# Designed miniproteins, single chains, continued (4): the designs that were tried, part 17

Each design is a single chain, and the fold is of that chain. pLDDT is the mean over its residues in the fold that is shown.

## One batch from the design tools (miniprotein)

Design m12603
Fold by ESMFold2-Fast:
Structure m12603 (fold): chain A 67 residues (1-67)
Amino acid sequence: MVEEINRLAEEGVRAARAGDLERARELREKIREMAEQLRPVDEKTAIWAEYAYREVEEEIRRAEEEL
């Protein structure tokens, strides 16, 4: 799970930096869904997913301001 979250975050950041905001937003939402599903089962991994979500969101925000 942590490896999957890291992969999605890396792809999301990369997509945002490349200007592929649609892809970046899709990956951000997948991370959010994972965080929500994990909260009742694995709180530590859910917190990790929340940090990953914020990283992708910040890169999307930067890319949007530059476009």
Scores: mean pLDDT 81

Design m12604
Fold by ESMFold2-Fast:
Structure m12604 (fold): chain A 72 residues (1-72)
Amino acid sequence: LLTVSSPEHREYLELALRVVGEPLRRGEEVPEEELRELQRRLLELMRKLLEKEKASEEDWERLEEKEEELEE
């Protein structure tokens, strides 16, 4: 299981809370563009984690599929 102990995880969680969490808490709608940017940052974080953890070729293939889906 991936942990939230790394600085990259913490930065992402803080960003997600500010971009999605706080507006929803205030009853505001989150723009689609901000949601797409958050998804891009999540994929970047996952890529960095796979590099650090010496992930399998299958894990890299799954990440590439998700990146292609987001770009389309």
Scores: mean pLDDT 67

Design m12605
Fold by ESMFold2-Fast:
Structure m12605 (fold): chain A 74 residues (1-74)
Amino acid sequence: PSEEEIEAEVKRALALIYLTLGKKDFEKGDYEGAIESYRKALEIDPSNKDARDGLAKALEAMGKTEEAERVRKE
Protein backbone atom coordinates (compact mmCIF):
# COMPACT_ATOMS: atom_id res chain seq x y z
CA PRO A 1 0.00 0.00 0.00
CA SER A 2 1.02 3.62 -0.57
CA GLU A 3 2.03 6.01 2.22
CA GLU A 4 -1.27 7.85 1.61
CA GLU A 5 -3.26 4.61 2.04
CA ILE A 6 -1.36 3.76 5.25
CA GLU A 7 -1.91 7.29 6.61
CA ALA A 8 -5.65 7.16 5.83
CA GLU A 9 -5.98 3.72 7.47
CA VAL A 10 -4.07 4.85 10.60
CA LYS A 11 -6.23 8.00 10.91
CA ARG A 12 -9.43 5.95 10.50
CA ALA A 13 -8.27 3.48 13.19
CA LEU A 14 -7.23 6.28 15.56
CA ALA A 15 -10.57 8.11 15.12
CA LEU A 16 -12.40 4.84 15.88
CA ILE A 17 -10.28 4.31 19.02
CA TYR A 18 -11.14 7.80 20.33
CA LEU A 19 -14.83 7.32 19.44
CA THR A 20 -14.83 4.02 21.38
CA LEU A 21 -13.08 5.63 24.38
CA GLY A 22 -15.62 8.47 24.35
CA LYS A 23 -18.53 6.02 24.40
CA LYS A 24 -16.93 4.03 27.24
CA ASP A 25 -16.28 7.18 29.31
CA PHE A 26 -19.86 8.39 28.70
CA GLU A 27 -21.27 5.02 29.86
CA LYS A 28 -19.19 5.34 33.07
CA GLY A 29 -20.51 8.87 33.69
CA ASP A 30 -17.08 10.40 32.94
CA TYR A 31 -18.49 13.19 30.79
CA GLU A 32 -15.26 15.23 30.87
CA GLY A 33 -13.29 12.24 29.58
CA ALA A 34 -15.97 11.55 26.96
CA ILE A 35 -15.80 15.19 25.74
CA GLU A 36 -12.00 14.97 25.39
CA SER A 37 -12.12 11.66 23.47
CA TYR A 38 -14.96 12.78 21.16
CA ARG A 39 -13.12 16.03 20.39
CA LYS A 40 -10.00 14.03 19.46
CA ALA A 41 -12.09 11.82 17.15
CA LEU A 42 -13.51 14.95 15.46
CA GLU A 43 -10.01 16.46 15.04
CA ILE A 44 -9.08 13.34 13.06
CA ASP A 45 -12.45 12.84 11.29
CA PRO A 46 -14.56 16.06 11.35
CA SER A 47 -17.37 14.30 9.42
CA ASN A 48 -17.94 11.64 12.12
CA LYS A 49 -21.60 12.12 13.09
CA ASP A 50 -21.38 9.62 15.99
CA ALA A 51 -18.52 11.58 17.55
CA ARG A 52 -20.36 14.90 17.08
CA ASP A 53 -23.58 13.48 18.58
CA GLY A 54 -21.63 11.95 21.47
CA LEU A 55 -19.82 15.23 22.14
CA ALA A 56 -23.10 17.18 22.16
CA LYS A 57 -24.71 14.67 24.57
CA ALA A 58 -21.70 14.76 26.91
CA LEU A 59 -21.74 18.58 26.91
CA GLU A 60 -25.49 18.53 27.67
CA ALA A 61 -24.85 16.10 30.57
CA MET A 62 -22.31 18.62 31.95
CA GLY A 63 -24.87 21.45 31.71
CA LYS A 64 -23.02 23.06 28.76
CA THR A 65 -26.16 23.36 26.62
CA GLU A 66 -24.95 26.35 24.55
CA GLU A 67 -21.71 24.53 23.64
CA ALA A 68 -23.73 21.41 22.71
CA GLU A 69 -25.95 23.49 20.37
CA ARG A 70 -22.85 24.94 18.67
CA VAL A 71 -21.43 21.43 18.12
CA ARG A 72 -24.73 20.24 16.57
CA LYS A 73 -24.76 23.22 14.14
CA GLU A 74 -21.24 22.50 12.85
Scores: mean pLDDT 82

Design m12606
Fold by ESMFold2-Fast:
Structure m12606 (fold): chain A 94 residues (1-94)
Amino acid sequence: MIDDEVRHALVLIYTAIAHIDAEKGNEPAAVSSWRKALSLASQMARDGSPLAPETFRDVAEAAERIADLSTNPEYAEQARKIAEEARRLAEEVA
């Protein structure tokens, strides 16, 4: 398994890609990227990583940005739900 710091960096890369895709109006690509970020953060939490709470918060912020930038109500709602889930998980694993 890769190092926790490397995994955290990969999550930040996915959240950055999601933000860029959302700004371009590529909402499906943006949603896919932060879902990958959430998956990696969840793996970190299962491994007991001390970086997991901060990583979930980073995913939540990215998902909220996608929701704010989205012109599609369904994608905005999906992004908000994942942001809420990420924030809950951040508190649960802290």
Scores: mean pLDDT 77

Design m12607
Fold by ESMFold2-Fast:
Structure m12607 (fold): chain A 73 residues (1-73)
Amino acid sequence: MEATVSALLEPDPELLEQAKAALRATPGTRSVVAHYGATPVVAGTFDSLEAAEKAAARLAQLPGVLEVRVTPL
């Protein structure tokens, strides 16, 4: 079952790059998108719920990540 992960971040360019890298480093990642603004957002699409949950756990460990959501597709 495919899944999407999204995260809301503190406005820190280094954090945004770390969050993108954490999503891309997860096996099963299909795509990663990011929006840099006053409330930066990263999102990734994964081939499985397990891959999405691993990516979400990695994001949750980063300082400055405000919210992480996993949505099954």
Scores: mean pLDDT 80

Design m12608
Fold by ESMFold2-Fast:
Structure m12608 (fold): chain A 68 residues (1-68)
Amino acid sequence: MKKKEELLEELKKLLIEKAGQSEETAKEVIEKLREANPSVAELEEIIKLMKEGKFEEARELMLKILEK
């Protein structure tokens, strides 16, 4: 539980700082991801892609999780 929340918070920060999203948009994305109940490994992969600047690949992975 705690680790997933920490990863979601880190991802929110990356969406704002690296992807240039507004705080409101980033919050919406994180809320949708939380609802979809992603695995720790899925969240870690998204964060890794975001840190590497692979925003398109990170977006595709997020959409795949949300469409489940």
Scores: mean pLDDT 78

Design m12609
Fold by ESMFold2-Fast:
Structure m12609 (fold): chain A 69 residues (1-69)
Amino acid sequence: MEEDIKKAKEYLKKAEEALKNGDYRTAFVYAMKAYQYAVDANDLELAEKAAEIARTALHKLGLSRPAPP
């Protein structure tokens, strides 16, 4: 459990760095790995953060959403 949380945080950091560098597919892959470890650790807050990064990476890769008010 503790080790799964540690791995989730490590992959989450890698996903954030990849997202910052514009490597959206790498960011998505690492975010998905972070999400899996967070779910296995039953850390819902960490899982939600990983899911948000994965969603952002998918959006950058071609999932367009309307931006109206």
Scores: mean pLDDT 78

Design m12610
Fold by ESMFold2-Fast:
Structure m12610 (fold): chain A 66 residues (1-66)
Amino acid sequence: SAIEKLRELAKKEGLSEESIEKAVEIAESLLESLKGTLTEEDIEDIIKLSIENAKNYQKVLEKQKK
């Protein structure tokens, strides 16, 4: 599934579990909103966008926790 692929890619990118869950939330929200009109290319773009947003989220968390 798209979410499984996203989780695998996010783990390879070195994201924390918190950041991976954030990426999943973003991707699920976008997939739900756009409903069934998505091409495979659109789904890949959503995965990439969600991971990039989660990377930014992780940077903010790192500054707050340390």
Scores: mean pLDDT 78

Design m12611
Fold by ESMFold2-Fast:
Structure m12611 (fold): chain A 73 residues (1-73)
Amino acid sequence: IVKELTNFIVEISKIEDPEEALEKARQYLLKLGVSPEEADELIRRAKKLYEEGKMTLTEAIARAVMEALSRLS
């Protein structure tokens, strides 16, 4: 789980387009078993944190994925 998450975050950090990175993160959440509604909520929060300049896109996505994993146990 930790190794798979680290590999995913490294892949996301190489994506230049923020919208593409967010969509890849959304697809990853769905693959993990997160509901579409919950995935959409987590991605919206990540986008807001990034757009407000509170953290990097990679950090926002990592936070969303960690939150999802916490909910899935």
Scores: mean pLDDT 79

Design m12612
Fold by ESMFold2-Fast:
Order: structure tokens, then C-alpha cells, then sequence
Structure m12612 (fold): chain A 70 residues (1-70)
């Protein structure tokens, strides 16, 4: 489901960033990625759109983010 996929994405990003997924919004997680230089402002906007409308694309973008941090 959309809700289940969104929760999964939040949990993955929160784990990566050392944050609590239940206390941190998707916007806050993306701001942290931007602050750390892992993503650009354009990628943040693209991710937010995918998070709401295209979970498959959002999961692909999470994979790219994870690759950048290894």
C-alpha cells in the first residue's frame, strides 16, 4: 500500500541518518540529507513528489542515496 511503502522509506532513511522514524518527518529526513551534502535541492523536491505519487521511483532514489553514503 502507499502508506506501507511510505513508512518503509521513512524507516530506511531514518536508520541511515540515525534518526527515529516515528519522531522525524520525511521533510526533516530530506533536510538532513541536504545538510550533509548527500542530495541536492532539486533531488529533494523530486523525492518528495515520488514519495507521494511513485513509491517505486522513491525506493530507487533511496538505493542511490544509500550508495552515495557507502
Amino acid sequence: SMEGGQKGIKELLATLLGKDPEKTSIEELLEELLKRGIITEEEKEEFLEAFENDLEKAFEMVGEIVDRTG
Scores: mean pLDDT 82

Design m12613
Fold by ESMFold2-Fast:
Structure m12613 (fold): chain A 56 residues (1-56)
Amino acid sequence: AEPVPSDEELERAAKIIAEVTGLSVEDVRELAKTPKGRVMVKKAAEAAEKLRQDNA
């Protein structure tokens, strides 16, 4: 079973995605309303964080 991220992990993920993509944190929270959406948001944040480091 794939672990579903906690609300704290989603808040951190939403901030990272918003910073890298220019989406609002609220838009990212909307994607995280389902368990599958939560997993996708976490994976997107990991990719966005890597992209942010590569662009620094």
Scores: mean pLDDT 75

Design m12614
Fold by ESMFold2-Fast:
Structure m12614 (fold): chain A 71 residues (1-71)
Amino acid sequence: SEADEHLRKGVELLIEGRYEEAVEHFRRAIALDPDHALAHYVLSRALWEMGRTDEAREHLARAVALDPRLA
């Protein structure tokens, strides 16, 4: 899916430390699939690395609510 393609590109960027670009791809994945637990999880990780801790906590909470295995 288009959401999964954005998720994949975002994860590649996250591994490279390109956090702002990773966030753009993760936000696009969430726009296409708002209940994508993994997209919320990896977005929270990128936001945490950027020091945007309040936003990171919100997306982590959403990820865990959607898939408790991520807790």
Scores: mean pLDDT 88

Design m12615
Fold by ESMFold2-Fast:
Structure m12615 (fold): chain A 83 residues (1-83)
Amino acid sequence: MIDEKEVKLALAYMYLAIGKRLEKQGKYDEAADWYTKAAELLEESGAPRELIAQAYEHAADSYTKAGNVEKAEELRKKAEELR
């Protein structure tokens, strides 16, 4: 049987890897989107709150570099609420 939580966790790690690659390429807005999707999958998989918070922080940092201050602040707030 396919474990839905295990599949979501695997997808989350893939999305984190995509985000890191895009960030290294200077594609900060795209990187932030993938980090946000990863954080959402981590939440759905029941991952530890600290790991979810770290994913939202990566997304917020990438939005800051992209100049999307409002989105960055929203995601930083989500990360802080998880700690």
Scores: mean pLDDT 84

Design m12616
Fold by ESMFold2-Fast:
Structure m12616 (fold): chain A 64 residues (1-64)
Amino acid sequence: MEEELRKFIDEVLEKVRAGEITPQEAVDLLKEKLDSLPEEEQKRFAPLYVAGALEAVAASIPLP
């Protein structure tokens, strides 16, 4: 499961970078994937999910 989650995160991030989906859509997809896991696995993989979600959002943040 960890490898599948990591691959899913990478795939979503690549789609954001390619302009196929928005960062907000990417965050929603990542959250949905995490929420579909058992509670024990959610706790184990939460840090990986958070890192992926932050990277997706950061990619579209305008430079101040």
Scores: mean pLDDT 73

Design m12617
Fold by ESMFold2-Fast:
Structure m12617 (fold): chain A 57 residues (1-57)
Amino acid sequence: SIREEIKKILEELGTYNELSEEVLKYLLDEKGLSQREAAEILGVPQSTISKQLALLK
């Protein structure tokens, strides 16, 4: 599935558990995922994604 493929890519980059601007842009902009979907892939609450986006914009 696309979720499994994305996880493998992020794992290879070594930053999949960090809410960096690069990771969020990759998931939300490049892959077109929703905040909820990105949160599920990263294993964090959706509210964490929303807060980080507010800080990184």
Scores: mean pLDDT 68

Design m12618
Fold by ESMFold2-Fast:
Structure m12618 (fold): chain A 56 residues (1-56)
Amino acid sequence: SMEKLKKEIEEKAEKQKKERLEEDPNLDEKEMEKYKKELIEIALEKIKKFKVKPEP
């Protein structure tokens, strides 16, 4: 489940990166790569915190 979550987080971050690039094509690709990595890290941190009781 964690591997699937990580993959979904990466896919979502990639999509958000692409959408942002389409809205502002003057953005630096390196900056967008950092943005994507930060999104993944934040999401993973939240997952780790909620891992203790991951129920809605």
Scores: mean pLDDT 73

Design m12619
Fold by ESMFold2-Fast:
Structure m12619 (fold): chain A 61 residues (1-61)
Amino acid sequence: DDIERLRRDAERVLEELRQRVEEIRAGGTEEARREAERLEEDIRRFEDAFDEALRGMEAEA
C-alpha cells in the first residue's frame, strides 16, 4: 500500500527532525532555541500540508 508506506516514511523523517529539534535546544543558547523554533514551525507546516494531501488521496481511493 503506497499510501501506508508514504505515511510510515514521513513519520520516520518527522520523528528524526523532532529529535534534531531537541538536540538543538539542548545547546542552551538563545540562537539554538530560535533555530529549534524555526525548525519546529517548518515541521508543523509540513505535517499540515502532508495530512491535507493524504486526505485528498484517500477521498479519491
Scores: mean pLDDT 77

Design m12620
Fold by ESMFold2-Fast:
Structure m12620 (fold): chain A 62 residues (1-62)
Amino acid sequence: SMMEREAERERLAQEAAGAAKEATELETRYKENPSDEEAKKKAKELKERMDRLGEELRRLSS
């Protein structure tokens, strides 16, 4: 139903916003210290998660 789809979209949007905030913090950390391999790895993982969340939101928003 539309209501179920709307609730799922809201949940995914909140998760995406949280991931975006975390990604920004990790990108800042990596830019300040390019040798920080842990921050680089976590930034990659978050980017992949955000890409997946974006795909799901796109499917639900059509």
Scores: mean pLDDT 78

Design m12621
Fold by ESMFold2-Fast:
Structure m12621 (fold): chain A 71 residues (1-71)
Amino acid sequence: MEGTLDLTELARRLREALDSPRSVEEIARLLGEEARRAGARVDERRRTASGPTEALDEAITRVVLDLLAER
């Protein structure tokens, strides 16, 4: 399955859900970096990541774990 994530919108939701002290811009950057590592395509101008759902899920999981470790 292929999917696309809006990194800014997802970062905003993760920041609110996890009560993270990081800014939306910092979380969006982390999401983009982890998406690229997982093999997804990142459009930095549009702040989107596209690719297999498994790659996008891996990126989200890694960012969530990083944010939780900061608590």
Scores: mean pLDDT 83

Design m12622
Fold by ESMFold2-Fast:
Structure m12622 (fold): chain A 76 residues (1-76)
Amino acid sequence: APTPEQEARARRLGDEAVRLYKEAVEAFKNGDYETAIKLLEEARRKADEMLRLLGGDGGVFSPEAEKILEEAKKKL
């Protein structure tokens, strides 16, 4: 089981990932595909780190986020 310190860090990483995802969606809506890609890749890294700390239970980065990332890459 993760330690209390690992759980606290995982919560912070999850919060950061959600924030970055929301910023990426707004960048995508504004046509700033370069910023959207950068923010989504950072969100993915934060989500992956959170997942590792929690024992790799899967499914944190949404299919919707993946789709936005791929669409932004196609337009860049």
Scores: mean pLDDT 74

Design m12624
Fold by ESMFold2-Fast:
Structure m12624 (fold): chain A 75 residues (1-75)
Amino acid sequence: MDIEKAKELLDKAQEALANGDYETAFEHAEKAKEYAMKALKEAKTKKEILDAIGLVIRAIGLQWEAGKHLGRPPK
């Protein structure tokens, strides 16, 4: 499911960020945002909508954090 893929990518982005691999962290966070947005479009319950929104917000935060080190804006 897109929500599970977004969570997986967020975990990878978090690990990359912790290791100072800002390029990899940014890329994984960008992909996580895409999957989280797809999950939001497919969401049918309040729980699914809230979970997807939470993942989108987290992905944007990780992109912003990694992007500051790379001089790249999030997409």
Scores: mean pLDDT 80

Design m12625
Fold by ESMFold2-Fast:
Structure m12625 (fold): chain A 81 residues (1-81)
Amino acid sequence: DMAELEKRKEELLEKYRELLTRMTSGTDTTPEQQEAEVEERVERFKRALELLEEQGEENLQKALDEFEENMEKVEEQLRNA
């Protein structure tokens, strides 16, 4: 179901933004630079997901499953920091 994959993609992009925001916390960069870097990373990730979607539903699903697993691992590491 492409609609379900689209929703998962949006949820993953939002989670990625949140993780990047937490990871840039405490750097010596300005808040404006931090926000710009987060948005750039999110936009690049969005473009990568769009490219995978063009390659087919099954390829996007596998990529989303793998990205979600990796995001969960990163989030667990951040919880323990």
Scores: mean pLDDT 76

Design m12626
Fold by ESMFold2-Fast:
Structure m12626 (fold): chain A 89 residues (1-89)
Amino acid sequence: DEVVAAAEAALTDPALRAAAEAEIRRLREVEGLSEREIYRRAARATLEGDPEGARLMAVLQYRTAGVRDPLFVVGGAAVYAAVERVIER
């Protein structure tokens, strides 16, 4: 699965991690997104099979909860998207 491989790469490769961190910063500083909106976009992109979304999700989950397992990153994206959908109702 490309999203699992992308999450693993962001957790292990400093260059891919730095690129994901730069994109999170751009979303916050240039597009004015809140932390919640960035998480929502990253989780949705991961579930849609976007490797870039999976890299963002890996960095976000590592920084907030110390997650180092790429399968847990992808599973966490699914849980986050489900929780956000419930609270948006």
Scores: mean pLDDT 79

Design m12627
Fold by ESMFold2-Fast:
Structure m12627 (fold): chain A 67 residues (1-67)
Amino acid sequence: MSKEERIEKLKEEAKKLEKELLRQYLAGQITPDEATKRFKEEVIKKAKELGFSEEEAKELLKQLQKE
C-alpha cells in the first residue's frame, strides 16, 4: 500500500469515527471532551496500525481536525 493510499484510508476511518462520535454526542451518551479524546486516541492507533510513525500520526491528526 502506498503512503497516499494509507493516508486516504486513515481519512475514511476518521470520518466514520467522527460520525459515530457525533451520533453519541447528539444522543447525550458522551461529552464533547470525551468525543475529542476518543477521536485522538483512535486516529493515532489507526495510523500506527497503517505503518505511520507517532510523529506522522500526530501531523495527520492535526490535518484531520481541520476537515
Scores: mean pLDDT 79

Design m12628
Fold by ESMFold2-Fast:
Structure m12628 (fold): chain A 77 residues (1-77)
Amino acid sequence: ATPEQRAEAVKLIMDAVKALKEGNYEEAIKLAQRAIELNPDALPTAYRIISEAYRKLGDTEKAEEYEKKANEARQAA
């Protein structure tokens, strides 16, 4: 990823965390997915956000899937 893409991905992660804290779980998922598209190094953090958002939405199965993906991405990076 370029330095500009990395900076934009960081901003998207920050916006996703804010959306998650505000209860806008669908927006948090969308922003985290956009961060991944710009910078794959964001995968562990983005998957953690997506997992938490799904847990808040009551989708426990998806939450567990993304928790596993986040852990795997941390080991692969």
Scores: mean pLDDT 80

Design m12629
Fold by ESMFold2-Fast:
Structure m12629 (fold): chain A 66 residues (1-66)
Amino acid sequence: AEAAYIGGQILFAAGDYDRAIAAYEKALALDPNYAQAYLNLGKALEAIGRTEEAKKYFAKAKELEP
């Protein structure tokens, strides 16, 4: 899970948001409680203009990190 998340961060930093989203989704498939992956999935979605979907993932991340 963490390795997929780190891969997503590298792709996000490079501006490859499509592949970053796929990497974060893979991290969440391995660990559905990975709050950091939800946060960064939301950020990547926001970067490509999918703001309503991003809000759902931000809310999930907040729920997981009290």
Scores: mean pLDDT 80

Design m12630
Fold by ESMFold2-Fast:
Order: structure tokens, then C-alpha cells, then sequence
Structure m12630 (fold): chain A 74 residues (1-74)
């Protein structure tokens, strides 16, 4: 179902955000690089999950970017 695919996408995004946050906190990447990685990741998610609505993916992308910005500022 679309709901199951939305849950799968959410898990993949959470895992990617955790990985990028770890790299960001370790000083391995900049915030700008982390944001670019999220943008590229969402381009691939849109291709991998064409059945998932664009509004949901756009919302998750905004949440992920905001989360990285807030955690980088802390």
C-alpha cells in the first residue's frame, strides 16, 4: 500500500539523517554538504517510490533539512 511505502520512505530518510548528523557532528562534512546530500537523496527517493505522493516527500525533505540545521546550531 501507499501507506506502507510512506513508512518505508520515512525509515530510509531517518537512517540517512542519522548518518549525516554523525558526520556533521564529527566535522567530516559541512552543513551545506549535508543539505546537498539530503537533496540528492530525495531526488533518488522520488525515482524509487513513484507511488508516494510529492507533497509527502516535499514535507519530509523540509523536515530533514530543518532538523540538520537545528542540530548543527546546537
Amino acid sequence: SVEEKRAEVTREVAEKVRQLLADLQAGNITLEQAKEEIRKFFEELRKKYPEVDQEFLDMLEKIALRYLEEKAAA
Scores: mean pLDDT 87

Design m12631
Fold by ESMFold2-Fast:
Structure m12631 (fold): chain A 84 residues (1-84)
Amino acid sequence: SLAAEIEALLGELARLMARAEELARRGAGEAAAELLARTSAAVTEANALSRAGDLEGAAALLRETVEESRARVAELEAEVAAAA
């Protein structure tokens, strides 16, 4: 169901946000803070869409946000490793 997909995507974003917070502590502070702000805005938007009954819109936004956040976390992990 879309509701189950949304729940899974929100769980994935929570894990990516936790990784971004760890990366902020390890030297990627500004870039990680930008990622966290962007992800938080997307979660707020997706929650608003869900409350309005637009589950398809919420799921689509969360899918894009997960894909973008996953790529950015990987990039920041590589940058932190290279700087160590």
Scores: mean pLDDT 87

Design m12632
Fold by ESMFold2-Fast:
Structure m12632 (fold): chain A 92 residues (1-92)
Amino acid sequence: TAATAAALAKAAVAAALAGDTAAANANINQLKAILASNPSNATAYANLAAALIALSDYASAIANAKNALAINPNNVTAKQALALAQQLLADA
């Protein structure tokens, strides 16, 4: 569900900010499993992009945000993640 994808992304972000890379990667792997079972899930792509930003993986965040926007061009989370990841990558 969209709620499950959002909860996993929030948990991944919280874990990454706490320095718990193992927990962050576990939640990211669950998001990837959702995408493997439903590759048209724009919400899961958008939430994966947000989680990858928290891990400073801006290139992968851009790719996943673009995948979300290809499925749903009005996805606000994906638009925000794309803009933020592009800005942070340019500043790196």
Scores: mean pLDDT 79

Design m12633
Fold by ESMFold2-Fast:
Structure m12633 (fold): chain A 72 residues (1-72)
Amino acid sequence: MIANILRNIAKLAREGEVDLALTFASIVLAMAKLSGDDPEVIALIEQAIDALNAGDVDTAIEYLEKAARKAE
């Protein structure tokens, strides 16, 4: 259930666990690409990772939540 994983990553980011959120987001992105998941979900995860790398945690959370909604 990728949607629940994405919500848990968003929760880690909210709790200040940015390095863990980035690590898990990168793993989920790799898994999604390997599984041939929805390209829109993949793009939203990539945008979340870019935001986390830029230190924009709030934007990253928004993209992760949007990806989770699309993955339902």
Scores: mean pLDDT 87

Design m12634
Fold by ESMFold2-Fast:
Structure m12634 (fold): chain A 55 residues (1-55)
Amino acid sequence: GMEEKIEEILKKVKEAIDKGDTLAAVRILLEAYAEDEELGEKVAELATKYSREKR
């Protein structure tokens, strides 16, 4: 479902953030937005929360 897609994409974004690869993280988010705007928004929100918690 949508939740499973969010989790899979979020995992990839988190891995890019952990590696400090900002360009890869942005690319993954843009790909999610291109597939489904709602999917992209939900992943971006969760990725932003994760990034804040990492600081």
Scores: mean pLDDT 81

Design m12635
Fold by ESMFold2-Fast:
Structure m12635 (fold): chain A 66 residues (1-66)
Amino acid sequence: MSEVEIEAEVTLGVSLLQAAVLGDEETLEYLVELERRFRATEDEEERRRIAREAEEFARKRAAELK
């Protein structure tokens, strides 16, 4: 994998881990769907976009949860 692809994959992995730690099953399910799209995509820019979306979504959810 390219360095860019590795970075995007790490970002997505961290977002999934954050959702799992929060115990928010709905958020985790959504992030797992984004991971499937990430793995199905051949475009590096689209992978970065998906990883970014996952990170932002996890961050917003973390801010909303107690």
Scores: mean pLDDT 70

Design m12636
Fold by ESMFold2-Fast:
Structure m12636 (fold): chain A 60 residues (1-60)
Amino acid sequence: LDRLSGRERAVATLIARGFSQRQIGRMLDISQATVSRHVRRILEKLGLRDRAELAAAARE
């Protein structure tokens, strides 16, 4: 998670904790679309395929 920005790290942590993109948007005061863009960028930076793989990686 060292390659992630502070905002991207926050999104990854909340995904690992089981929050939906809509809930994360509310918690961080950003749109659900912005959360979705952060998820895509995180997956690209970490070389992960999907949200489930990201959630597993962020828990460890």
Scores: mean pLDDT 77

Design m12637
Fold by ESMFold2-Fast:
Structure m12637 (fold): chain A 59 residues (1-59)
Amino acid sequence: AEAIVAAAKALIDAGYSARAAAIEAMNEAIKAGVSPKDAEEAGVLIIEGRYEEAAKALA
C-alpha cells in the first residue's frame, strides 16, 4: 500500500503527470490483488494529493 503510493509520488516529483502516476498506482494495486473499486478510489486520491488516504484505500 505505502510502497505503491510512494512510487506514484516519486513519479509526480520527477515531473510525470498526476494522472499518469495514478494509473500506474492503480495497475500495480490490481496486480497485488486490490479490488478495481479500491484501486480507482486510491487513484483519485493520488490525483488530489491525498497520499495517506490513498494508502488506506489500498490496505
Scores: mean pLDDT 80

Design m12638
Fold by ESMFold2-Fast:
Structure m12638 (fold): chain A 70 residues (1-70)
Amino acid sequence: SMTALNLKELGLELFSQRKYEEAAKAYEEALKLDPSLADEVGPLLISAYEELGREDLKEKAAKKLKALQA
C-alpha cells in the first residue's frame, strides 16, 4: 500500500511531467491518508489546480486545507 509520503512523491513526479490532474489526484489521496500533511501537501495541490486553470477546485481545496489546519 502507498503511504501519504509516497503519494506526495508521486504527485511531485507527475507535476514535473506536467500531468497536473494526476498530480492533484495523488496530492488529494495523500491528504486523505494523512491530513496532518496539509501544510506540506496543501501548497502543492493548490499549484496543481492553478496550472489546470481550475479556480473552482483551487478555492474548494483552499477552504478544505484551512479547515484541516484549524
Scores: mean pLDDT 85

Design m12639
Fold by ESMFold2-Fast:
Structure m12639 (fold): chain A 108 residues (1-108)
Amino acid sequence: SSMRERAEELFREGAKLYKEGKFEEALKKYEEALRLRVEAEDWEGVARLAGALVVLGSEFYSQGKIELAKRAYELAAEALERMAKAGKATPEELSLLEAIRETLEELS
């Protein structure tokens, strides 16, 4: 699928930007990849993005970039919630969603 191929390209670009310390650029690539993976119903890819977005949110938080941390966590929560609605979330992924929601409430 061209949509799945584009999403994988965006995910790989985001991961490279993350390794380069370009966290805001990485966030934009992950957001685009998430939209395409949800549209393609690539739930394994959506789960991988949720994990990457949690890591990115923690990096922003450690830097005091609270609004960017919130955005990354919001996207991770959206990813996991889409999986839950599709009946594709594991108990561990549902637990992660609950933890992210708690974190977002604390940051508000």
Scores: mean pLDDT 91

